Designed miniproteins, single chains, continued (2). Designs and how they scored, part 54

Each design is a single chain, and the fold is of that chain. pLDDT is the mean over its residues in the fold that is shown.

## One batch from the design tools (miniprotein)

Design m5977
Fold by ESMFold2-Fast:
Structure m5977 (fold): chain A 66 residues (1-66)
Amino acid sequence: AKEEARRLLEEAREAVRRGDMEEARRLLQKAGETGGVSPEEVEAALAALDDRVTALAGLHDLLEGL
């Protein structure tokens, strides 16, 4: 469980580095489900991704304005 959670968190960080916020969110949720990670760490990471998703929505609106 703990080793699986760590692997999922590493994959989530790589997804964030690639800009794949949806994959990062999925991996973070899976890590939380394993019980090997503190709920507070998972919630903080998910909140950060939500802020980035909001920024991406703004870029989408700008592109569609053309």
Scores: mean pLDDT 65

Design m5978
Fold by ESMFold2-Fast:
Structure m5978 (fold): chain A 83 residues (1-83)
Amino acid sequence: MSPEEWAEALRRAAERARALADKVLEELGDEEAARLLREAGRLLEEAARAAEAGDMERARELAEEAERLAQEAAERALAALAA
């Protein structure tokens, strides 16, 4: 995958994370899960900019942090559904 292709994928992931944050807030009322997903979206946008600049290591670090936050949001949502 080229840096430009990776940046485009990261921007699309950021848009999906933000859309999911809005849905989580609207449907589950979980403000913390929504906050985590918005932060993940922000980090994915920064990762896209790093990839466009050719800093693939920085892009990877930011994407991995975004994935961690998205995982926390998913775990919170699953715990709420199990209660």
Scores: mean pLDDT 82

Design m5979
Fold by ESMFold2-Fast:
Structure m5979 (fold): chain A 94 residues (1-94)
Amino acid sequence: PEEALAEALRHVARAIDSAEKAGEEQTVDDLSRAATHLARALQAVREGNVDEAKRHLEEAIQDLDRAIKNAKSPETIEALQRAKDAVRRALEAL
């Protein structure tokens, strides 16, 4: 689970870079919230709290879905889809 979470965090970081370059402020805000939820999920996994980790990952998916709906640049949308897929893989690994 930790490796999948680390991968999800890397993809979210790449999506933030893309959104910042595209000037998509709302998308950056949603991605920052997703990154916070992923960090909390990683802490929960380390503490053995699977239910809390799942909740945080579900919240991250909601933030990413909001970001995808608001994103305008194709590059940012692609980065967001990759980030969402990575978060889903992390959730499945729990």
Scores: mean pLDDT 86

Design m5981
Fold by ESMFold2-Fast:
Structure m5981 (fold): chain A 83 residues (1-83)
Amino acid sequence: MNIVEEVEKMLKEGKSLEEILKFIRDYLKENPDDLEVTKDAFVALAIATEYEFEQRKKEIEELRQKYPDLSREEIIALVNEKK
């Protein structure tokens, strides 16, 4: 099983980032001393994190347009509450 291929498959299937991050963490817990598994897990984490960054950026932009008087920190708090 290749964790990078599995994460890419999960992203294509529309799995939530929460599920993908849990999958990566659980896989690392089962294989903590395997260097190749660790490297692949970091690559998979980078892919998942980039996807979350893009989604979060869109959510922040939508909230910024709806609430232009709110600070950046207040908008980020609203995004976190919607999780």
Scores: mean pLDDT 73

Design m5982
Fold by ESMFold2-Fast:
Structure m5982 (fold): chain A 77 residues (1-77)
Amino acid sequence: VKELLEEAERLVIEATRLLREGRYEEARRLALEARRLAMEALRQSETIEEITRAIGLVIAAIGILFEAGLKLGEKPE
């Protein structure tokens, strides 16, 4: 679980950076992977602390996906 949480956190950080740089498609791909890993961590979580962290990462990834989706749909020039 620790490895899944750490990798999901790294992907959330990188996706957020890509969002700020206007790399919306790359940010979306990393956020999708982060959500997948965080969901897997949630399934394997045995403690309230692990569950809370996994839920937080899922929410963060969904937020990035929503923002990237809006930007891609609006085709910012």
Scores: mean pLDDT 78

Design m5983
Fold by ESMFold2-Fast:
Structure m5983 (fold): chain A 59 residues (1-59)
Amino acid sequence: SLADIALALARKELEEAARRYDRPDLAAQSIAEIETLLAQGRFDEAGRLVREALAEMEA
């Protein structure tokens, strides 16, 4: 499904960022929330959360 593809891409990006910035807890929490949002069809909110998590990791 589109949700499964979106989750796989978000997981890859967030896990790579978490390794780079040493934020595994934030990656795990964000991925779990993104999975829930995507399961509910809330794609815009999932995308916003990916951007927010990446920004927090870089700070």
Scores: mean pLDDT 85

Design m5984
Fold by ESMFold2-Fast:
Structure m5984 (fold): chain A 73 residues (1-73)
Amino acid sequence: NALKEAEKYYELGLKAYNEENYEKALEYFEKAVELAPDSEIAAKALRFAAKAYLELGEYEKAKEYYKQSEELE
């Protein structure tokens, strides 16, 4: 079940994000989007990926990911 697997990766991403491991969080959020594109899980993962990029100083990537998240909602 791809949606259930995507939710697990999203939760792993949140855990990494809360531990301030932003690069690992991005890897997990990317997997969640890959497994369930154009879904609410993907929208949430893209939004947190944008926040992680902002924390890493990747301003242009943060804007792009935030825009993609908005387009899914």
Scores: mean pLDDT 87

Design m5985
Fold by ESMFold2-Fast:
Structure m5985 (fold): chain A 58 residues (1-58)
Amino acid sequence: SMMEAMEKELEELEKEVVRLVLEGRLQEAYDLMKKAVEKYPDNERLKRGLESLEKLLE
């Protein structure tokens, strides 16, 4: 289903963002999360993730 495809995409995205953060690649993690928020603008979890990454880049 579309919902299962979305959940799988978000799970893979979360793994990649965590990997990038652990490697210190914060700008790449931010860019990836920003694209995800643009694709799913009503997803509150993605918005909070983006805000957290913005604070890490300060």
Scores: mean pLDDT 81

Design m5986
Fold by ESMFold2-Fast:
Structure m5986 (fold): chain A 67 residues (1-67)
Amino acid sequence: GYTKKDLEELLDSAKEALKDYAGKDPEMEKVLKIQILLLEKLLKEGKKPKDVTEEEIEEAKKKIEEE
């Protein structure tokens, strides 16, 4: 299963990927921003990826699409 360190490494990887795609691929930029938001929420709440609900994914998408 995912450890806190695994989630932190995924977050760092997503942030680095966002730098590479920023201004080059708007669709990938949105996907990476959503992933970053979800990973930060998991780390803050001490949750595992299996505990992420469809509602939480949709909420993250809405936050990124609404600014």
Scores: mean pLDDT 76

Design m5987
Fold by ESMFold2-Fast:
Structure m5987 (fold): chain A 79 residues (1-79)
Amino acid sequence: MKERLELEAEIALTRMGLEVARLMLERGADKEEVRELAEKVLERAKEIKEKAEEIGDEETVKEAEELIREAERLIEEAE
């Protein structure tokens, strides 16, 4: 279960990163900086999805897909 525990930790950290990026956008931070952070969240979420698919963790795949969608929306909001 090492892989599953690592994925759970990566999901939590990635979700936190997304929340930080969204808060920065709401507080008027530089849009380029927000976009860079959101792009990093997107890449991490994609990596988590691939790993979760390899180990057959459907719950983590769904969580990663949600993070991917939210990161993509944030990137568009930050233009």
Scores: mean pLDDT 82

Design m5988
Fold by ESMFold2-Fast:
Structure m5988 (fold): chain A 68 residues (1-68)
Amino acid sequence: GEKKREEAVELLVKEGGLPREVAEKIVDGAATLLADGFSDEQVVQYLVREGGLPEELARRVVELVKEM
């Protein structure tokens, strides 16, 4: 739901130091990849390699996005 989306966005802003607009795009992109059938691990690796996120932060974002 929207609350989990906001939690994931706030996590990226506070822990990732990202602007809110960038955090929203990352969260929405992760949700799209999961909806398209990519595995949790594939989405984590995408966020690390293309999004520049630490692996621990990427895993936490994916878990929150799965609850959206």
Scores: mean pLDDT 83

Design m5989
Fold by ESMFold2-Fast:
Structure m5989 (fold): chain A 86 residues (1-86)
Amino acid sequence: MEQEKLKEGDRLALEAQELALKGIEAYEKGNYKEAAELFKEAAEKLREAARLYRSTGTKEGIERAESFEEAAKTAEEKAEKLEKEA
């Protein structure tokens, strides 16, 4: 297992979490367009993290990739709804 892939995947997942939190803050302030963009960025980073984990070929890597893909889908769905309201 390449440690670089794990570190990069974890970094991307952390950045996605920070973007999602900012998206929630924007949503609470009624800034739906900003919230949508932040959730879209979070989803992109989660999908990249998922690609890195899936590329390990391990059961653990694949399981974590699936978790990140689910989180990305949720963020994308939130962004689409908010874009429609903006």
Scores: mean pLDDT 83

Design m5990
Fold by ESMFold2-Fast:
Structure m5990 (fold): chain A 117 residues (1-117)
Amino acid sequence: SMEELIEELAKKLAEAVEEVTGKKLSEKAKEEILKLARDLYETLKSNPSFELSEEEKEYYRSLSKFSEEQFEKLKERIKEILKEFLKKANLPELSDKNLEGISLRLTVYLSNLVASE
């Protein structure tokens, strides 16, 4: 079902964060990631543009609470997680630029979520 795919997306995002940071997420953080996964599904259905300019990428990177190494590792893992989710959900594939933009923004969000614990 779609709900099961959304729950799998949330679980994979949480596991990626825990693996990259070496920190276990609280149940509250996992609940926030599940809400994020639901919002992400609704957004992806409308096939919007997630492309960021180089200035926007620098701005978002500056908001991250992760090290550069953690940031790049998580961003790349999120790209792969999103590609698999789109295939399983029968949603349109994202271009490389859109996938970069959305994964970058998600990495920044997740870094701030982890830092708030």
Scores: mean pLDDT 88

Design m5991
Fold by ESMFold2-Fast:
Structure m5991 (fold): chain A 91 residues (1-91)
Amino acid sequence: DFDSLYRGMAKLSGVSVEEVRNARTEEEREELIERALETWEKNYRADNEEVKEAMKRILRLVGEVLLASTRGREETLEAARKVREEIDNAK
């Protein structure tokens, strides 16, 4: 389910699932993306370039999920599905 997807993303970026759900304005979403990027950079311990590039793609897709949440449920679910696929590919 996409709740598991959000939990995985929160674990990797240090952002809570509730923070992702509560981002309602474009400004709040942009701030959340910035915090996720800063947390990823500070706490990311992998020395593998492929994993680093995969994480950048996942963070970009999380930004799309946050933006899609203003457009509608179907758009949000589609964006969340892509995040799950990128997480699976990053393993």
Scores: mean pLDDT 66

Design m5992
Fold by ESMFold2-Fast:
Structure m5992 (fold): chain A 104 residues (1-104)
Amino acid sequence: MEAIRALQEGIGGAGEANQLGFGRAMAEDLARRLGISVEAAAKLLALLSPLSQMAVEGAAPEELAAEAARRLRQLGLTEVVPEVAALARAGDLDGAAALLREHL
């Protein structure tokens, strides 16, 4: 029941799905694999998971770039906005992740 509720809330609010116990466990695992803090891993997941979903749903490159810029500003990562937005516009989400790891 919890998993079904998280999926339905994920369709209506991607941020809340991470708060239903998935985000913390995923952030801890990612932090361990990448050798970064749990806070940095949580910020990386909060940015990249919505962008990956938008890309799968066929969002335009300009929409991916705009959403990446918005989320980076909310996370206080304003200095990397132009570079990450350019990578998102090119569809290079792996390159965006690698760049963000250096700034988290």
Scores: mean pLDDT 67

Design m5993
Fold by ESMFold2-Fast:
Structure m5993 (fold): chain A 80 residues (1-80)
Amino acid sequence: AEEEILRLKKEVEKLIEELKKLLKASKDEKIKELLEETIKKIEELLEQAKGARSAEELIELLKESIKLAKETLEEVKKLE
């Protein structure tokens, strides 16, 4: 359980860095808005994760963060 949580946290951090790099590189205002909105939502999920009462709840919030980040990366590719 602890190893799974650590792995998921590292994946979330990597995806946030990727989203922030795209935000910095993008010139399209719609893409920037989408990236900013997604980063904000992931940060809100991570804030909820700090209050998680169980390992299962924490894992669910981390997986939701990863899913949201990946969906946004796919959406950005469709808009370019």
Scores: mean pLDDT 84

Design m5994
Fold by ESMFold2-Fast:
Structure m5994 (fold): chain A 67 residues (1-67)
Amino acid sequence: SMEERIDELYKKAKEAIDNGDLKKAVEYMQEIARLYREARAAGDMELAQKAFDALVELSKKIKEKLT
């Protein structure tokens, strides 16, 4: 399901950030952003919020690693 895909992508992006692979982290985040748009188009606002929250948390982790 789309929910399971968001969870999997979040885990992979977090692991990529932890490993210093910023390029791979951004690629996973772009996939989450695509799923966010698809969830909104489908009217699944709860799923869209989950994807948005994942992107916010991953962005914070990247900033912390670069500072």
Scores: mean pLDDT 87

Design m5995
Fold by ESMFold2-Fast:
Structure m5995 (fold): chain A 80 residues (1-80)
Amino acid sequence: MKKLTDEEVKYLAKLLEEVLKTLSPEAARRAVEEFLKMLKESGVPLEKIKEVMEELRKKLDDEKKEVLDEVFEEFEKEWK
């Protein structure tokens, strides 16, 4: 798979932000899981993924932030 540019990653994160605002917590969890999987498969470094997830967290409601944090914690655990 072609490596995603920083601009592409930011654009995809913005699209995910808008989608997450409209989804239920369960659907949001699945969307975040798929997004993280896609970034990993595209060779995006963990440091860059952390930056993107931190920016997403700031723009979400508390319920969605909790979902994001749980999914990302599991993702980081699986990275190593």
Scores: mean pLDDT 79

Design m5996
Fold by ESMFold2-Fast:
Structure m5996 (fold): chain A 86 residues (1-86)
Amino acid sequence: MKEEALKKLMEAGAYALALAAIRVSALKEGNEEVAKIADEALEEMAPLIVEAQRLLEEGRYEEAVKKAEEAIKIAEEAIRKIEEAE
């Protein structure tokens, strides 16, 4: 369970890093729509990642997985919207 929670938290973090990179690239290219989608997703993900980290530290592994998965879903939805925005 602890390994699964760590893996999910790392996955959520990797998505956050990818969205941050997309945001920087979009801003450089003048794509304000894509930058906004990435920014909104990062703002929504941040408190979930922080909560997942706290739950992991408390030994609440199942709840940590759930919060990390919520952050991952936000990232997946943002990526879909970015794809739709071209």
Scores: mean pLDDT 87

Design m5997
Fold by ESMFold2-Fast:
Structure m5997 (fold): chain A 94 residues (1-94)
Amino acid sequence: SAAAQARADEIQALRNQIFEKFLQMNNTTDPKKIAELNAEILALLKQMKDAGEKYQDIIKFLERMREYSRQQNNKVTEKIIDDIIEQVKEELEG
């Protein structure tokens, strides 16, 4: 349906925005910029849940981002994604 397609398109746009912010996080060592990106990513993840994305699928998306960071040997970003997963469990599980 048109409504289902619109929700799918919205969720995909949010996924793309989150991915771009993770790329920015991988390319910065500025703690202030990392904190800003972390807050923006968390806000976008909440918007994904509000748009109708399932909690389990949000967690799977983050686990895939963690795996990408592991494959790039970026331990700093891997740990930040682990911390985001814990925040999502506290705020979005239900």
Scores: mean pLDDT 83

Design m5998
Fold by ESMFold2-Fast:
Structure m5998 (fold): chain A 115 residues (1-115)
Amino acid sequence: MEFLKEWIRRGYERAGLPLPSDEELEELAQRLKPTFLAIADENIATLRRYAENGVATDPEKDREYAAKLRELLERGEPLVDIQNLFVEALRDGAFGPETARAAIEGVEAFKKRIE
């Protein structure tokens, strides 16, 4: 529970929103945990298709976005920052197998932390 509370708290900080109380964070974490797990499983299934069959228009950018994604995930950055990076990678034609593999690693690590 503590990891998910901290994850949500950082999301609020990054969004410039008032920080919830510890009790509110606990309730929010408990309520959102099953949703985050379901989304994680769906994302892993989708990303696996890109990892196996995806081709980046620019393989160098694919590797660059993979590295950026791993850095964000290691720092515990909020989902919105990670989602924005995915949107940028897709827009740039850089979302290939390397970015997909980094994303799977991050989602699996997140899932293990909240299970």
Scores: mean pLDDT 78

Design m5999
Fold by ESMFold2-Fast:
Structure m5999 (fold): chain A 92 residues (1-92)
Amino acid sequence: MEELKKEIERLKEVADRLEAGDTSQAPEAIEEGVRLLKVLEEKGASPEDIATAIGHLIGLVGAWLEGDPEAMAREVRALIEHAEKTLKKLEE
């Protein structure tokens, strides 16, 4: 659980930078999002929860290709929210 919380914390920092308009954070956001996916899978997240997280990563890549930092931040925030909800289920 500690590893997942650390990945969520890093992703929150990246989202804050993207909201400030720093699109150079997109590769780091994608890398941390992939690491978060691996941790969720390792902790026993359902295939449906993993699929939802992958959807947000695809959305993040799309927003990056369009050069839209607000859309990138939105997808990162959605991935964080989904990961936190998944973590809560895994702690039950």
Scores: mean pLDDT 81

Design m6000
Fold by ESMFold2-Fast:
Structure m6000 (fold): chain A 58 residues (1-58)
Amino acid sequence: AAPVLDIPADTTPEQLDALGLALDAARAAARSDEEALAAQEAVLRAHIDAVAAARAAA
């Protein structure tokens, strides 16, 4: 499991804002790969459901 990071209480507001922006950028980059995988899974799931529905209707 990933470790839980605690932000030091002495972190300045400017440092917190900079960390937030850096985190958002990192998440956006990582999200593109996860979104591609999720889109592929959604298409495959819809195809499986359509085949199952066609079989049930026959």
Scores: mean pLDDT 65

Design m6001
Fold by ESMFold2-Fast:
Formats: structure tokens, sequence, C-alpha cells
Structure m6001 (fold): chain A 66 residues (1-66)
């Protein structure tokens, strides 16, 4: 699975959980996605970039769910 696939899948699951009112599940999904990025990417700068993009997606999804 590529970084883009991890970002896409994780963001989708976060949105689904927040829509269901499962904030804890959304948080766990974010953490799992970040861990998968760290396992998949060897470049620390690319890991930081991808994790930042994931965190931004989470923040936006959380704001939309409010």
Amino acid sequence: MSVEEILEETSRRIRERLRAGDEEGARQTLLEGASRIQETVDDPEKVTEAVQRLAESYRRALEEAR
C-alpha cells in the first residue's frame, strides 16, 4: 500500500467514524494511519509530510462533524 492509499483509506475511515459520532474510533484510526505511514516510508521528511497531511484531514473532518 502506497502513502497516498494510506492517506485516502485513513481519511475515509475517519470521516465515516465521525459521521457516526465515534470520536474515539476516529482518533484510533488516525493513530493507526500514522503508524502505517511510519512503517511504509523510510524518509523522515516524507513521513513528517504525510503525517501532517493526515492530521490536517482529521482536523477538517472533525470541524465538519461539529
Scores: mean pLDDT 80

Design m6002
Fold by ESMFold2-Fast:
Structure m6002 (fold): chain A 63 residues (1-63)
Amino acid sequence: LVGKVARALVDLPPTQPGVLGLRRGDRVLVLREYPDGNAVVRSLVTGETGLVGLDALEVVGDA
């Protein structure tokens, strides 16, 4: 999924340092993917970078 744009499927609060808060429908760029199902993403709405669970994301292609 690295280099893909994905959409948040649900509202995600920033519950811990390093976890990215997202609204349902927010688009992110996937920067790194981990084998445990987490990813480092950049919000295309805020420009912030953080950790998100891949199960909360749907790939939509390019921005």
Scores: mean pLDDT 78

Design m6003
Fold by ESMFold2-Fast:
Structure m6003 (fold): chain A 72 residues (1-72)
Amino acid sequence: MKITFSLSKAYRDEKVSPEILAKKINELKPEKIEVKFDSGDFLTATGLPASEATEEQIKKDLEKLGIDLSKI
């Protein structure tokens, strides 16, 4: 399961670029999600393991990182 989202809509810190945020999240080595820069203002979050990950689990793990998909 994967979710693509606009960083400016989901994350209120307008001074962080999508590429920098994706890099910082992955440096924390989260066990249940992987975040990649897609294009422009968009990031893609992939749940791990891909066969078992749900959209709800991905959203919950993103909320712990300050990303609120309920605002999209």
Scores: mean pLDDT 72

Design m6004
Fold by ESMFold2-Fast:
Structure m6004 (fold): chain A 83 residues (1-83)
Amino acid sequence: MAFEVDAEKYFNSKSDEELKAEIERLTENAIELADKYPFAAAIYQMELEAFAKVAEKQGKTELADLAREGSEKVRKILKESFK
């Protein structure tokens, strides 16, 4: 999956602090977009899932949990919005 390849490259090039900031940014943007642009929010949710998988594979448990929580939060909002 292209998202996982991109996430892996990003994780290898960024610090844990930068990765945390990006996960938080993706989550926040997805939440803001969920009502008006649910498709765009879904893309961000997929990126968060890719980040969680890459972080887990690299043993970065805190980042994996943060990305997974963000993904779940976006998924719940998208399910509730129906749009």
Scores: mean pLDDT 78

Design m6005
Fold by ESMFold2-Fast:
Structure m6005 (fold): chain A 60 residues (1-60)
Amino acid sequence: SPLLEKLAERLGVSVEEVEKMLRQIATLSGPGRQAALDFLAKEAGVTREEVEAALEEVIS
């Protein structure tokens, strides 16, 4: 996925590690999930919408 590759490049990790992180975030609920998504967006320099789209792609 171009979006997962973009996140991997910006975070300095593999696509497999991004998928693993997103799957772990998917197990969270409420404020914890929102905080984790916000943190990844800031670290990768992308929008919250892009991180949420990547999460949906991984769990689909």
Scores: mean pLDDT 84

Design m6006
Fold by ESMFold2-Fast:
Structure m6006 (fold): chain A 71 residues (1-71)
Amino acid sequence: MDEELRKEAEKKFEEGVAAYEAGDYETAIEHFREAVELYNSIENPTPEDAARAAAAGVNLAAAEFELELKK
């Protein structure tokens, strides 16, 4: 399960980055939030998994900030 969770989290992170670059901050927020949840669901996290979860959290906050600026 850990490898599947990691691969899904990586996919969600990449989808979040793509949405963010496209200016679709609502979609970016959704994908980054899902990535954080998936990384945090890994039973035996590596230091890299923890770093990726933190990066997704930072990107989530950035997307939320950008969405507020568009309102």
Scores: mean pLDDT 83

Design m6007
Fold by ESMFold2-Fast:
Structure m6007 (fold): chain A 67 residues (1-67)
Amino acid sequence: DLSIFNNPYEAARAAILAQGGTFQSVEFEGKKLTITFSGDVDVEAVKAAAAPQAKRAGLELEVIDVS
């Protein structure tokens, strides 16, 4: 489904799971999307995966390790 590629949290979730991490939560606050995860995950790779979709959606992306 093409809608999954236009959703920044689904892109970040997929990147977290692909690295063996656990997706913990997503929160929308104004124009900010905050995603939390746990596990041995490259935060910069997660941000890179979600950045195009976040820019398209007009959202600021924050990715937080809560391990």
Scores: mean pLDDT 77

Design m6008
Fold by ESMFold2-Fast:
Structure m6008 (fold): chain A 62 residues (1-62)
Amino acid sequence: STDPEFQELLAREVELTLEVMKLAIEISHSEEPSEELLKEFEEKVEEANRIAEEIAELLAKL
C-alpha cells in the first residue's frame, strides 16, 4: 500500500535530484559559474538531503 504522503516525498526527491543533476551539468559546462548558480546548487542539494532523511526515517519504521 502506497501512502500518499510517502509518494509525495518520493516525487519531490526525484524532482530535486533531477534539478541537482541539471545544475551540475550547467556548472560543469561553465568556465566561470556565477555565485548565484553555485548557491542554488548547494540549496537544492541540502533540500534533497533533508527529504532523503525523511524518507529513510519512514522506511526505518517499516
Scores: mean pLDDT 82

Design m6009
Fold by ESMFold2-Fast:
Structure m6009 (fold): chain A 86 residues (1-86)
Amino acid sequence: MPKLSPEMAKLLLEIGTMLGMIQIMLWIAKKLGEEEKAKKLEEIIKKMEELYEKAREAAEKGDLETVRELLEEARKLFEEAKEILK
């Protein structure tokens, strides 16, 4: 099996952590009855899940540059999620 580098594992963990935080934001929005915010957060979660799967595949191939680019996209989606929850 291809062995993940420690650097790639760290980048994947950062993407996964942001996805988990957005899932918590969705739970909060639903508990507050903020249906429109919840809908927007669900859309971002779907994009983050697709991005995380691409990042995992790139990491397994040893493509550090692609994982870094996907992390930057994840950071933008996370920033959008924070603005929605405000």
Scores: mean pLDDT 85

Design m6010
Fold by ESMFold2-Fast:
Structure m6010 (fold): chain A 94 residues (1-94)
Amino acid sequence: DESLELARKAIELLRKAIEALRAGKLEEAKKLAEEAIELAEKSDTPAAPLIKKAAELLLKAVEAAEAGDELEAEELIGLAEIYIAIAERILAKE
């Protein structure tokens, strides 16, 4: 299932974006989150909207980190991880 493979790849990219964000690699994190949105948009799974929401939250976390607001960045990462977990649960049933 190409749509399932695209959604799983998008989740992998989001997890790498979180690692990059926590390592202070903000440009890498932004690129990974943007790639995850592109893959999710090509996917017709019910998980796709949740993957997009997680990516949007990570882009906001990059903005917060660039502004020096580490607490806001971590709160946004935490919200993104919740959406990723729900998306993974949906994909596990497919």
Scores: mean pLDDT 89

Design m6011
Fold by ESMFold2-Fast:
Structure m6011 (fold): chain A 62 residues (1-62)
Amino acid sequence: SEAQIRAAAKELSELTGVPFEEALAFLRELAAQGASPEEAARALVETFGVPEEVALGIGRAL
């Protein structure tokens, strides 16, 4: 849901220092592509360097 994506974007922004709107745009793109939680987690680790367990949690929220 949009609310879950926004909550995940806030968490991603707070963890990485990336602007909220940039984090939100990234997560909306992954959701629009139909990325699996594992695919989303991989993209988050590669792009933002977040820990894999956190990335997987965010991916499941999409």
Scores: mean pLDDT 85

Design m6012
Fold by ESMFold2-Fast:
Structure m6012 (fold): chain A 82 residues (1-82)
Amino acid sequence: PEEVVRRVEELLRRAEELIERLERGEPVSEEEIRRLVEEMLRLAEELLGTPRRLGQEIPESARLYAERLREAARRLEALARE
């Protein structure tokens, strides 16, 4: 669980940095945004899918982290369209 939490926090921190740069009007590579969005969505799917495949209940923490990752991905995509 600690390793997964660390990965979630790392991706969210990177997303927040890119969001801040985009809000400041700084140029950010569309490819960098796309790759980060893909990584965040993949981790969210793993957080929800892995316990289910193993016949385990999805922890509430995993659901909350998946929601945060998906929200950050949506914000990045919205800003990138500007």
Scores: mean pLDDT 78

